# Designs tried in a protein design run: designed miniproteins, single chains, continued (2). Part 77

Each design is a single chain, and the fold is of that chain. pLDDT is the mean over its residues in the fold that is shown.

## One batch from the design tools (miniprotein)

Design m6835
Fold by ESMFold2-Fast:
Structure m6835 (fold): chain A 74 residues (1-74)
Amino acid sequence: VLDELTEQERRVLLYLASKGRATVEEIARRLGLSPEEVQAIVDRLVEKGLVKRVAPGVYEITDKGREVVEALLA
């Protein structure tokens, strides 16, 4: 549910929507967050089905995640 996303989750999801795929370190550098903060955020996004882990430390936006981003940008 869109209203259940934190601002940090929204920022990470928007970045992944622009890139399609990124590492935890790339997200941390881009958003000015620690890798530990990013790991917690992506873990929550994976639980919500908006992001998936495709390799060690590498995350990709899902189709559901892209739909959520479109709603956020509307």
Scores: mean pLDDT 82

Design m6836
Fold by ESMFold2-Fast:
Structure m6836 (fold): chain A 82 residues (1-82)
Amino acid sequence: ADSDPETLDDQVLEALVDIVLGIAKYEARHLPKDEAIKALEEAKSIVEKIRQEAENRGLTRAVQRAKEALEEIDKMIEELKK
């Protein structure tokens, strides 16, 4: 089996996206509306940086997970702004 560091990096960045999204969901549940929105926007910024890094490195799993997380964060922000 050809196992290189890029495979591990893809898995690590995918896991980091999941951690950031999990924290953002927790904060959205427990913070006041304005602070929850700010926390979600900060999480979105972090996930976008992970997506850019993953795209630059050809890490397809991390890219896909980051895109899914960004869509979920955007939906949470819009719901809170109602």
Scores: mean pLDDT 82

Design m6837
Fold by ESMFold2-Fast:
Structure m6837 (fold): chain A 75 residues (1-75)
Amino acid sequence: SNKKKAEELLKKAEELVREAERALAAGDYRRAIELANEAALLAEKAAKLDPSLKEEADKLVKRADAIALEAARAL
């Protein structure tokens, strides 16, 4: 089911966002950017597979982008 696959991708994106936040807090800015970018890509894929998840996915993309931007500014 595309819905089940989308939910799994969204869950993984959430996990990657949390890992990116931890990397940012630890001063691992390159790692934070890599994890945030991966999270955004997975969230976008989830929304494409199940458009009903678009709002949740967009929130994760926005959060991931904010982490990547903060990490990039700290480099």
Scores: mean pLDDT 91

Design m6838
Fold by ESMFold2-Fast:
Structure m6838 (fold): chain A 89 residues (1-89)
Amino acid sequence: MTEELRRRDFEAALAGARASLEDVEKLIQEMKEKGVTPELERKLGIALIAARLQVVALEWLAGPDHPEVQELRERLDKLEKEADEIIKK
């Protein structure tokens, strides 16, 4: 039963991290299409903090060498770079 509970917790954490990364991707796309506004910049900042915390939590739960965790880390790093580039314009 303990192993099943660990799988469920990990799957829930993965789903949460993926959802947070999708929110970041959506906000970056809105900024590219509509321009950078103070509201979108604030929302993007909050979404990036949430995504970062969730990826870090997954690294602690499953280890940084886990394939799905590595994929999410790479997505986060790419999105953080895109967000930094778009805000600086």
Scores: mean pLDDT 81

Design m6839
Fold by ESMFold2-Fast:
Structure m6839 (fold): chain A 55 residues (1-55)
Amino acid sequence: MTESLKTDVVAFVRRVMEQLGISPEDTERIVKLIEEGDLDGAALLLEQALSRVRE
């Protein structure tokens, strides 16, 4: 794939999200935003998901 860097970033993000205990639903939404190039939206959802995990 020509977008190898983007694919590697997405794979790394999924792994990190799973290790942080973020739900598959939140992980999928974050990954989708990254794939769409919406890094600001991805960052916002990540912050919200992390706040739920931190309790």
Scores: mean pLDDT 75

Design m6840
Fold by ESMFold2-Fast:
Structure m6840 (fold): chain A 63 residues (1-63)
Amino acid sequence: SAEEELIKQLESEDPEVRLRAAIALGMLPSLSERAREALERALKKETDPRVKAAIESALARHA
């Protein structure tokens, strides 16, 4: 599924790929528990401030 591919992209070595994946997950009408957990795990280890902001926005939108 598109969501499953985006979850994989959150683990990319390329911060631009991680950024695009976080934005795309945030734009989905709903998140599965798996996607939410993947975003929460990604946020804990993310060091790029733009990617961190995108993950936080995705999680806030689906709270």
Scores: mean pLDDT 86

Design m6841
Fold by ESMFold2-Fast:
Formats: structure tokens, sequence, C-alpha cells
Structure m6841 (fold): chain A 66 residues (1-66)
């Protein structure tokens, strides 16, 4: 299911506060999660945008916690 803007922003903010992503990456992450949801398509788009495997693992864990 597509995430709400609030849910996507909360995930992005949490990862930013944990030092996983930059502020610019946090904004991009929130946008991708709103547009694509929490599935593999979002993960593929994050890889294409230059997110590392470590960042993607942390993003997956944050999504599971929502």
Amino acid sequence: MPLTADEAERIALRLYLEGVVTPEQAELLARILVEEGDGERAIERLREAGFSDEQIAAIRAAIEAV
C-alpha cells in the first residue's frame, strides 16, 4: 500500500536523526515512499538514486517498524 506523506516523513526523519541519510536524501526518500510505497519498486528506485546497501537495509527495517 502507498505510505501516507506523514508515515514517509517519519521514516525519513528517523533515519536522518540516526545519521543514516543526509537531509537531501531524507527528502528524496520520503518522496519515493509516497510515490512507490514500501515494496521492491521503492527499493529499486532508491538504489538508482545512489542509496547504499547499508542505507537500504536501514530503510527496510524502518518500514517494518511502521
Scores: mean pLDDT 79

Design m6842
Fold by ESMFold2-Fast:
Structure m6842 (fold): chain A 61 residues (1-61)
Amino acid sequence: SPLEEQLRLLGEAMLELARTDPELAREVRDYLRSHLPTLSPELREFAERLLEETERAIAEA
């Protein structure tokens, strides 16, 4: 679906951001975390996984 493709691209962009600009990645992570309660259950599951992957990528950068 178009949504699944957009979410995949968003995930790839966040991981690239964590590698190239970890400070900005931390700001985006914090913003996303603050909005988790407002997301649908499906988007929340995606966002929680993305946050975990982003934190790992930042730690490796």
Scores: mean pLDDT 80

Design m6843
Fold by ESMFold2-Fast:
Structure m6843 (fold): chain A 64 residues (1-64)
Amino acid sequence: SMEEFLEKVRELVKRIHQAEAAGRYDEAIALAEEMLDLLKKYGASQNEIDVAEARLEELRARAA
């Protein structure tokens, strides 16, 4: 359902923030990739996909 999907996305965002705060960038990147995959498979808006891709790029830049 849409509610279950949104709950899953919110939980992934929370986990990404926790991993980033802990300096675990590899984990944060993997979680962000999972979130992006979930958004694309669910058929999320292009705006939501673009925001998720930008977040993933930021995490990759900080890991480098």
Scores: mean pLDDT 84

Design m6845
Fold by ESMFold2-Fast:
Structure m6845 (fold): chain A 71 residues (1-71)
Amino acid sequence: MEEVKKKLEELLEELKKAAEAGDYERAQRLGTEISRLAKEAYEKGLLSEEEVKEIEKQVLEAMGIATRKLA
């Protein structure tokens, strides 16, 4: 459980860096991986609904930044 949370936090940090750099392609790939891992962890009972929602919120915020830089 804690290992999955740490991995998701590390991926979220990389996503934010990619978004800030305007690397939309990398941000999109990281966002997809984070969402996949969060969903799998939720299905296995390793994450709560609130934890998944917080992760998805951070992904959407970072993707918004990346999209703005692309546009």
Scores: mean pLDDT 79

Design m6846
Fold by ESMFold2-Fast:
Structure m6846 (fold): chain A 68 residues (1-68)
Amino acid sequence: MSLKEKNEGNRELARELQEKGGLSDDEADRVGVLAVLGRHEEAIALLVEAGLSEEEAREYVDKFAELS
């Protein structure tokens, strides 16, 4: 996968989090960074605090990690 495709995927996931979870741009970006760094538990906790279920949070973190 090209760098451009990975960047598009990350923007798409961030956009979904903003639309469904009500996250800010900074919060969505932080989740992506934490997932890429393998700090999955912190990323999940941030998403849950933003209003997502634990199941949804795990799914999004896995998607961000896959794009790294």
Scores: mean pLDDT 74

Design m6847
Fold by ESMFold2-Fast:
Structure m6847 (fold): chain A 74 residues (1-74)
Amino acid sequence: MDKEEALKYADKAIEYGAAGKTEEAQKYIKKAAEAAGYKVSEDALKNGSSAAARRLKNAIETGGPKEISMAPEP
């Protein structure tokens, strides 16, 4: 697990997401997840990429769950 590298990519993903660059945000989410050994669900990438980037960064920083998914809707 490359925590430093993963956090670098997660920060890039958040930056691109905030700038409205969704394709770049998705690219860096995948890189961050790969570097940290995390899994990001297809739904999180497709439907909530900027939220997924923030969740991934928080999980990497806190040693949280290895899977990042979109929360089920009530």
Scores: mean pLDDT 70

Design m6848
Fold by ESMFold2-Fast:
Structure m6848 (fold): chain A 91 residues (1-91)
Amino acid sequence: MKEELEKEINEALARMQVNIAKSILSKEEVSKEELEEAAELAERAVELAEKAGNLKLLAEALEVLAEAYEKLGDKEKAKELRERAREVEEA
């Protein structure tokens, strides 16, 4: 019961953070500070999705994190994150 509650809480928090990060990334004008905030939110979502064992949510969080890094100019990090997201989706 407690483990199931922790999983549900982690999934809910991860989904919330992914949605906020996506909202930031969808703006017509996004500052560097907003991109860094989106990256931090997506990184937390990755950790929470991993703890919850939700592979679909993990892949989505990794894709959002990759988009944030790409927009920040870190193309290498974005590529690594997208490759990881694809591997998780095929698991």
Scores: mean pLDDT 85

Design m6849
Fold by ESMFold2-Fast:
Structure m6849 (fold): chain A 61 residues (1-61)
Amino acid sequence: MIEKLTPEEKRILGYLVEGLSDEEIAERLGISRATVRRYFERILEKLGVSSREEAIAAVKE
């Protein structure tokens, strides 16, 4: 399922695995926190999970 993520979504998911906050991710990518949240929601939908913890677990497996 990870192959369905865009390069941007994969980058955001990578930062989430590193333990970065939405604010820190926004700063690193030069985007707003609202945009980070929107990408996060899309990542959850594409992975078929309902939480941040489940999304991180899906990558780590």
Scores: mean pLDDT 76

Design m6850
Fold by ESMFold2-Fast:
Formats: structure tokens, sequence, C-alpha cells
Structure m6850 (fold): chain A 98 residues (1-98)
């Protein structure tokens, strides 16, 4: 179901957020960040394919762009904030469809 797919993206991003928090080296942050960016890109593609409202697609695109920049700068706190916004957006979408 669409709700189940949204919850799966949310759970993946939550795990990737924890990996970013636990990253001790620049390489670990880069790898965890790359996984989260990939998951966000797949979630954005999923929303577009299922004709979700543009405002939610833009929120995830903004979160992905902020995450990419934060990882590039080695800013773990900003990377976590970007992921928290994406997680919140996916949670709100799944709740509205129930």
Amino acid sequence: SIVEDLENFRKALEKQRDLIREAETPLELEVAGALAIMTLSLAIKFLKKNNFPEEYIKKLEEARDRLSEAVRQGNKDEAIRALDEAIKTLKELSEKLK
C-alpha cells in the first residue's frame, strides 16, 4: 500500500539519521549521508509517480538539498535537522492517508 511504502521510507530515514549521529569520521558521515540522500531521492520519485501535492515534493527536495550541503560541510547537526524535517513530512503524509 502507499501508506506502507511511506512508512518504509520514514523508517529507513530514521535508521540513516541514527547512522549520521553515530558517525565518528568524515568518511562515516559521507557514507551515511549518501544512503540518506539516495533514500530521499527514491521517496521524491515515489511521491511524483503517485501524484502527491507539489508542496510535499518540494519539502522533501528542500530537505535533500539541505542534507547534501550539510554532509558536504561535515555539519552533523544540520544533516540531522534536514532528516528530521523529511521524516516529519513523510509521517504527516502517511497519517493523512489513514
Scores: mean pLDDT 90

Design m6851
Fold by ESMFold2-Fast:
Structure m6851 (fold): chain A 61 residues (1-61)
Amino acid sequence: MEVATVRTTKPLKPGDVVEVEFEDGRTGRAVVVSGNEKEAEIVALYEDGTLVRARAITVPP
C-alpha cells in the first residue's frame, strides 16, 4: 500500500480533504476514508489524474 504524509497535529476525520505528499515527491489532494490520532486511510488524486488508495501518516507542520 502506498504511504503518504499529511502535515497536521490534529486527528484526520472521514470526509476531510487534505493535501498529501508521497515518498516519490508527488503531491495531490486526498479524501479521508477512515482515521485515528496517528494514521488515516485516504483516496488520493495525483496531479496526473491517477487515483490511489493509501495510508496517510500525520507529521507536525
Scores: mean pLDDT 73

Design m6852
Fold by ESMFold2-Fast:
Structure m6852 (fold): chain A 54 residues (1-54)
Amino acid sequence: MPKDVLEKETRLGVLQISLGVYQLIKKKTEDTDPELAEESQRQIERLQEEIARL
């Protein structure tokens, strides 16, 4: 159904935006909050895997 295609495209867009946000968080926190930077890296890897499966 057209709704299923729209859902997939919307999901991809959201995942790409989230990926960019976590990449920025990692870059800004790598020297000040290494635990948050590591958590952000884990989220980046998860988001990249989800995007690859779409």
Scores: mean pLDDT 80

Design m6853
Fold by ESMFold2-Fast:
Structure m6853 (fold): chain A 60 residues (1-60)
Amino acid sequence: AFSKEEEEKLKELSEKRLKLIEDYNEQVEKNPEKRKEYEEEFNKELEKLEKEAEEIEEKA
């Protein structure tokens, strides 16, 4: 079971993930020629968030 602190952190990570997806979509729509660059940056940030969430889940 998750602690209240772990649940709050997972919620924050989920919110950051949604924000990241939103920002990526906006960037690609404005500058489609830079899609590959934005995708690389998006994937790096997404991996960081997923690793943080996985570490919390491993402790539960």
Scores: mean pLDDT 79

Design m6854
Fold by ESMFold2-Fast:
Structure m6854 (fold): chain A 64 residues (1-64)
Amino acid sequence: SLIDKIQELIAEFVDKLLKAKTKEEIEKLYDELLKKLKELNVDQSVLDEVEAAKDQIIENWLSS
């Protein structure tokens, strides 16, 4: 199902995100996730949530 594919992409993304050491790596991982989600034709609301999560994690990375 579509939701199962989305969950698999997010799980792979999270695993890679935990191994990322730079802001550029984090941004690249989010961009790759967004590209894959767009290819699956997910709702704009899902894409907006991912963009918001990207902004929050980048802000936290810069603050910590």
Scores: mean pLDDT 78

Design m6855
Fold by ESMFold2-Fast:
Parts: sequence; C-alpha cells; structure tokens
Structure m6855 (fold): chain A 80 residues (1-80)
Amino acid sequence: MAEEVRERARELARSEDPELARLGEAAAEVAELAERLGDEEFVRLAEKLLRQAEKDPSRAEELAALAAAVLGIAKVVAAR
C-alpha cells in the first residue's frame, strides 16, 4: 500500500500543473514517513488526497495545502 501510494504520488509530482506537482511531492513524503513510522493513517490520508485530486483537479491548490499540513504533522510524529 505505502509503495503504491508513493508511486502514484511520484507520478503526480511530474504533472505540468504546479499545484498538482506540489501535492504529489508532499504526498510522496507523507507516504515515505508513514512507511518508516509504520503508521497506516498517514498512508490513508495521502491516498485520499491523491484520489480527490484525480476526481477534481481544480482543487489541486486546496489539496496541496492540506498535504503540506499533513506532512508537517507527520514530521512532528517522526521526531518523537
């Protein structure tokens, strides 16, 4: 699961849309941290954000901001 989410996120990070690319980069980092922590909730959050972007790309800016917030939380958890 984490690897599949990371692959999808890396693919999105190559998007020509800069907000979709930013979302992909943040989601990939969240999935990587989640795998190292063994925390499935962060993997599920990253997957949900990617699925929402696939359904409605017009929300890319909103979803990228949310992914950045999730990444911030994951980094705090990883530092403990």
Scores: mean pLDDT 79

Design m6856
Fold by ESMFold2-Fast:
Structure m6856 (fold): chain A 59 residues (1-59)
Amino acid sequence: DKLEEAKRLAKELKKQGLSNGEIVKKLREKGFDDDVIRDVLINELGVSSGGAGAILNGH
């Protein structure tokens, strides 16, 4: 499950002190789709729906 892999990677990167924008960049580099990354931002990292949209569309 790509979503579970993305969640695990995002948790590890957050533990290392990466920002949400840096985590998005790393997930995109690994080939995860923006819909998967948005789910991770909202449901795993506690980002608002609007905040996730701003991160994904701004950077």
Scores: mean pLDDT 81

Design m6857
Fold by ESMFold2-Fast:
Structure m6857 (fold): chain A 60 residues (1-60)
Amino acid sequence: SPLEKLKKEQEELEKRISELNTQIDAARAAGDLDTEFDLAAQLLHEVVKLIMTKKEIEKL
C-alpha cells in the first residue's frame, strides 16, 4: 500500500539520519571541520526528505 511504502521510506530516512549524526559527532570530536560540514549538508538533505515523507503520510 502507499502507506506501507511511505512508512518504509520514513524508517530508512530515520536510520540514515541517525548514522549521519553519529558520523558528525565523530568528526566533531576529531576536529575534522571539513568532514563535519559535508556531513551536516547531507543531514540537511535527509531531514528535508523525512519532513516531506511525514507530510505525505499525513495526507493518507
Scores: mean pLDDT 88

Design m6858
Fold by ESMFold2-Fast:
Parts: structure tokens; C-alpha cells; sequence
Structure m6858 (fold): chain A 96 residues (1-96)
């Protein structure tokens, strides 16, 4: 079902965001950026399987996480990753 696809992709995106945060904590900025780019791509795919309202929030989350991948400082990247997670959680409530 579309809901099952959205849930699976959401879980995958959150794992990639967690990996980005883990690499960031290890000082591995380039690996963190790669995981963030992967998360953004997965969030965009998940958006296609959600309601229009939740889909917009997932698209916003993807843009924020993509900006995290372009961040020049660990602090900015961490802030953007956290904002992306917040929007994913908001979207999940809207889909419920």
C-alpha cells in the first residue's frame, strides 16, 4: 500500500539522518554530507506516497536536509538535520 511505502521510506530517511549525525559527531563531515543527500532523496520519494499536506512537509524536510548537505559548519548542519527531523514528525502526525 502507499501508506506502507511511505512508512518504509520514512524509516530509511530517518536512519540516513541518524547516520549523518553520527558521522558529524565523529568529525566526518564529507560522510555526513553523503548520508544527508541520501536522506533528502528518500524523503522526496516518500512525499510521492503521502497526502498532499504531508507530502508538502516531506518536500520541505527534503530541502532542509539537502541544505544540511551543503552546510560549511558542523553547527549549521546539525541545526538543519534537526529541523528536517521535526518536519518529518509533523508530516507523520498530519498523515495519521
Amino acid sequence: SERSKAASLTAAALVLIAEARYFLDQGKLEEAKQSARGAADVLREAAKHMSPEAGKLYEEAARIVERAAQAETPEEMKRLLDEGVRKVKEASKAES
Scores: mean pLDDT 86

Design m6859
Fold by ESMFold2-Fast:
Structure m6859 (fold): chain A 83 residues (1-83)
Amino acid sequence: SMAAQKEAFRKKGEEYKKKGEEAEKKGDLRTAAEYYFQAGIYYAKAEDFEKAIEAFKKARELFEKIGDQEGVLQAESGILSNK
């Protein structure tokens, strides 16, 4: 069902968020940014737009810290697409 599919996407978002938190704790900011970005994508697929925006904002902050301007622009696009 569509509801079961949304729940599966939400769980995938939570898994990527957890991986992002672990990477951030280890100081691997690039890996953390990429995992938070993936979390945003899966939360958006789950239509959990509030969690998607928060994940993309976290990815943007981490991409900014490492000087990845392309990553910043991709994360900002994710924020705008889910408002």
Scores: mean pLDDT 91

Design m6860
Fold by ESMFold2-Fast:
Order: C-alpha cells, then structure tokens, then sequence
Structure m6860 (fold): chain A 95 residues (1-95)
C-alpha cells in the first residue's frame, strides 16, 4: 500500500538520523528527522482508520520533540533509545 511505502521511507530516514546522532553529525540528523516528519504527515493524510491515524500522530509528535532536542544540542542516551523504539514500532506497523 502507499501508506506502507511511506512508513518504510520514514523508518529508513529515522535510521539515517539515528546513525548520524550516534556519529555526532547533528546537521545530517536534523535533515533526516525533518524528512521523516514530512513523510509521516503524508501517511497521516492518507490513513482512514482513526486509531491508526492517532498512532501516526503520536509518532509525528515524538519525532518533532526529538528534532527540537537535536537542534538544541540536548541529545541524551534516552533520546537515542526513544529513536530506536520509534524505528521498531514502525517495523511492527509495516505488515
């Protein structure tokens, strides 16, 4: 489905952001988090199931909150763990 393609794209972008954060490359992390945000917005627009739409909105908020912390230079191990958890959750949604 189109939504499945968007979720796979978001996962790949978030994985690139995670790798960038781990390497201290916050500029690349910000670029990939911004792209993931836009992809998740498209998935929300296409989703017709209210509960799934709500779940995608929660993922979007988590990505937005993480993006603000990366921009502020306030990245912690907690943020890395959160990003890993978001990626795993997206893997579960891609069925």
Amino acid sequence: SEIEKLLKEAKELLQKALDAVRNGDYETAIENLEKAKEVLKKAIELETDPERQKNFESLLKAVEDLLERVRAGKVTDFDIDLLESIIKYLEELIK
Scores: mean pLDDT 88

Design m6861
Fold by ESMFold2-Fast:
Structure m6861 (fold): chain A 78 residues (1-78)
Amino acid sequence: MTDEELAELVKSTYEEALKTLSRESIILQLAALLEQAKKAGHDALAAALEEQLKKLGVSDAQVKEYVALYKEMEKEAA
């Protein structure tokens, strides 16, 4: 699967998630996935996730806060 195909798949999954998940849960999951995408070098996926977060009205500063929250939750879930 190409990086572009992965980005499209995530976009489709996000649209489906809007039917069942809260806005806050979706934002947290997108922030977590953005952290993973950047770590793995999936630039197209990272760009798509950043665009989606901006469309949800989440600022770059808020994305940083959600990434920090994700890292804290991972620490507590150990």
Scores: mean pLDDT 70

Design m6862
Fold by ESMFold2-Fast:
Structure m6862 (fold): chain A 74 residues (1-74)
Amino acid sequence: SKEEILEKIRKIIKEFGLKLGVSEKEAEEVAEKIVELLKKGSDEPAEMAITLLKENGYEEEAKELEELYKKWKE
């Protein structure tokens, strides 16, 4: 379902934030903000998150996020 896709996107973004050393609260707030922007039809936050994952060496997480984003757009 689309709800399951958004939850998986939220989890990947939150976990990435935690790996970068941000607080759990801030990581959760950023993930929630990106999910809300996706619901409103904004593509930029998801594309930026994928790019940041790749640039920080998290290529497998970037691929997973990219596939989830494609499913969200369907």
Scores: mean pLDDT 82

Design m6863
Fold by ESMFold2-Fast:
Structure m6863 (fold): chain A 57 residues (1-57)
Amino acid sequence: KERVLEVLKKKGVASPREIAEELGISQSTATRTLRELEKEGLVEEVSKGRYRLTKKA
């Protein structure tokens, strides 16, 4: 989870695919982690399949 936040900080906006490629994980794992972080209010979906950090992160 923490590594996903660092990727978003570095890129500003990223898709599950971009996060998966950066971290060497599956897209399904990246998507699941992003949905969990979105529920926590740490990330938001700015457009379909594109995520960024919220001000809380």
Scores: mean pLDDT 78

Design m6864
Fold by ESMFold2-Fast:
Structure m6864 (fold): chain A 65 residues (1-65)
Amino acid sequence: SAAEAIAKAEALIAEAEAALRAGDRQTAMNHLRQAERYLLLAYLQGAVEEARALGRRIRDLSAQL
């Protein structure tokens, strides 16, 4: 479901933030890539506004790498 995809993307974003704090940029990038996949699934399933908000968070975190 869209809700499950959003929840998975949020969890992966949180893991990416933790990896960045630990200095593990490669793990952070891998988590953000996975989050993008779940975000796309949520978008296609109708959670457009939520997916766009998470997409901005992913972009902002990627800019910190």
Scores: mean pLDDT 86

Design m6865
Fold by ESMFold2-Fast:
Structure m6865 (fold): chain A 64 residues (1-64)
Amino acid sequence: LRELIEEERRSLKELEERIEELKKKVEENPEDIKLQIFLDFHIIARDTTEWLIERLEEKLEEEE
């Protein structure tokens, strides 16, 4: 479980970095609906990953 939590935390950091890059691209191209959709999908992926980490942390706490 700890290994999985660390892996998901690394993925979360990568998602956060990509979200910041996409936000800048959306600001540069506010008329590009495709970029806005990609940003929204990455935000959903981040939120889902945060939720997964919380569930894994709860399970790890139950084992210790």
Scores: mean pLDDT 79

Design m6866
Fold by ESMFold2-Fast:
Structure m6866 (fold): chain A 73 residues (1-73)
Amino acid sequence: SLIELLEEALKSIEAGDTEKAVELLREAARQAREQGHLVLARIVESAAKSAEDGHLEVARQSVETAIELAREL
């Protein structure tokens, strides 16, 4: 599930596991693109970049927004 991937990514960010968070977010973005959810994919890709750059608080906020948007689908 896309939501499960995003929730696991959020837990990884909270644990400080940046490498795992980036991997999960990139996977979630690919699934969102394949399903045609382009806006969601862009938000998730932005979250992955923020996490990769060490901006974990920004990444966390982006993932929380992505989860909210995904629940509306």
Scores: mean pLDDT 87

Design m6867
Fold by ESMFold2-Fast:
Order: structure tokens, then C-alpha cells, then sequence
Structure m6867 (fold): chain A 91 residues (1-91)
């Protein structure tokens, strides 16, 4: 199956960001599959033939801190890089 559509859900907790990627794969012939991938900040994990890498970058802006989470999902014939931005309220 080849991924033509990917949805990403990211969860943040405290000063750590753990990314859990829910990938929904839709092939050109309409075949669908849902894959669940888990990862941690600056961590690389493999799940069901997929490799997941998570990178976290923080930037201080007026009015708050912006946390950028970049998730890279790699399969034998697919590499996808997704960036998600999460705004954290200053303490």
C-alpha cells in the first residue's frame, strides 16, 4: 500500500512533547488502512514497518512560546515530513 493521505495528531504535556502519529493511508485504488505510530521528542521509533522521527523546536514570541514539532514518517517507498506548530502559554 502506498500512502497518499496522512493525518497527524500531536499531544503535548508539560515541558515535553510526545508525538503520536495516526496515519490513515489511502491508495489510488481506494484501499484504506489506519496506522498508529508513537514517538517522543528527538526520538526515532519503528512500528509496523514505518520509521518515525520526532524533532521539537521552541521559539519565544511576544505573548507566548511557540513549540514546533516536526514528524518524519518513513516507509520502504515513502518518506513524509510533517511540521506541526503548538503554542504554549508562558508559566
Amino acid sequence: MKVTELEVEVAAAGGLVAAEVLAQAVAEDGTKATLRLGGEAEAERESNGYRLRVEVEEERLPGGTLTRVRVTVEAPDLEVEITVSIRLVPA
Scores: mean pLDDT 48

Design m6868
Fold by ESMFold2-Fast:
Formats: sequence, structure tokens, C-alpha cells
Structure m6868 (fold): chain A 60 residues (1-60)
Amino acid sequence: SEVERRVLLAEAARLGLSEADLRRLATLPDTPEVIRAEAERFGLSPEAVRRLLRAARRHL
């Protein structure tokens, strides 16, 4: 939904991720190796990256 999309974009922006970053995460496999690499890239926890990836797949 539009509301969920806006909330996701706002949360991601606070964590330093653009809409393009979220769209890219949505295309990646949900594997421990990928999640770890993206977590290191953005300075986030693996749990935060996995949450954003799954939310991006649902709402973007």
C-alpha cells in the first residue's frame, strides 16, 4: 500500500538507504551471506537488513 511504502522509505532514509538501495535489496537472495555483506556495507545489523529486504519485496 502507499502508506506502507512511505513508512518504509522514511525508515530506510533514517538508516541511510535511498529508494534505489531498497529496490536493489528487493532483488537480492535472502541468504545469510548476502544479508551479512549488505549489513557491513550499510553499517546495520543483519536483522535490520533482512527486515528491510523483506519489506521492500512486499511494499515497493
Scores: mean pLDDT 86

Design m6869
Fold by ESMFold2-Fast:
Structure m6869 (fold): chain A 73 residues (1-73)
Amino acid sequence: MEEKEREEAARTLARAIANELGLPQDVIDAATTYEALRRLMKELEGWDDEEVDSAVRAIINGRRHVAELRAAA
């Protein structure tokens, strides 16, 4: 998996979490790497590394599935 794809998926997830918790998006913008985003999500949700990585993977797989469906239409 490309690092950039993983960072974009993690940023999407972190923004959704921040929005749900009523936090400003500046908190997410300060996290410039995947490791920083994972640490932030662990602090906000109480997740471990595996839970964050699993959720990010689910987003990437979902995006690929949606892209495949759109290409078929």
Scores: mean pLDDT 76

Design m6870
Fold by ESMFold2-Fast:
Structure m6870 (fold): chain A 78 residues (1-78)
Amino acid sequence: SKLEEARKLLEEAIKASEEGDYEKAIELRARALKLLVEAGGGDGEPLEKAVLSQDKEAIEKALKENEEALLKALKALK
């Protein structure tokens, strides 16, 4: 399912961050958000714009919003 794929991408993004590969982590989280939006769980547009701008503050804010959106989608669909 798209939610399972999004979760896997977020887990891979966390691992990439722990390994110091921040570019990969950001890309993986952006892909996860895209899948979450397709599943109807949230708005992916803020994260996509933040990734494209490479603004660290905007990226961190969008990543937090992405995680909250994913949790809401998982809670709603189970």
Scores: mean pLDDT 62

Design m6871
Fold by ESMFold2-Fast:
Structure m6871 (fold): chain A 68 residues (1-68)
Amino acid sequence: MRELLNSPDVAEGLALLWLGIEKVAAKNGVPVDIEAFKKRIEEIESRFAPIPEEVKQDILDALEKLAA
């Protein structure tokens, strides 16, 4: 269990879950807080494992499109 919880795959999955929540919130008129999202990603990476850079960039790009 510990190895699975500390894997980059788990960190990636959590980041994608939070992106999904932001997408639903944006559709309901809630403003996207990019800074709060970045802090959450940093917390996930510190607790579990670094997210692959290409995946992290794709997530941030998607979030910025929601904020535009």
Scores: mean pLDDT 77

Design m6872
Fold by ESMFold2-Fast:
Structure m6872 (fold): chain A 119 residues (1-119)
Amino acid sequence: SITLTESGGGTVAEGGSVTLTSKISGDFKNVLQVGWYRQKPGEPLQFVASIDMFTGEVTFNPEVAGRASISVDKEKKTTYLNLNNLKKEDTAVYYNYVVAIIDGKGVTVWGPGVTVTVT
């Protein structure tokens, strides 16, 4: 019932910035949390950032803290992850996720992934 459409990836310069966008399709009022994971080449899946939809509290992985921001436009049902001062080590596939209530249960829905390559 919920689908995530990701965009904003591509090849970006070292020291630059990228904004990743994810449009949430479906009933947004059932969304409890939105966030981002990434998978670097040859590494396990890594948490990047999240926002609690009730409190607005944000959490960042220490590796990106101070150079990342996460936000939600509730009217557009869109989440944004901004990463600045990009390093070559930020090269990864980035996955938006939402935690939502579906049929009375908490369910995690994942986006298909968007690639960021830092050159």
Scores: mean pLDDT 87

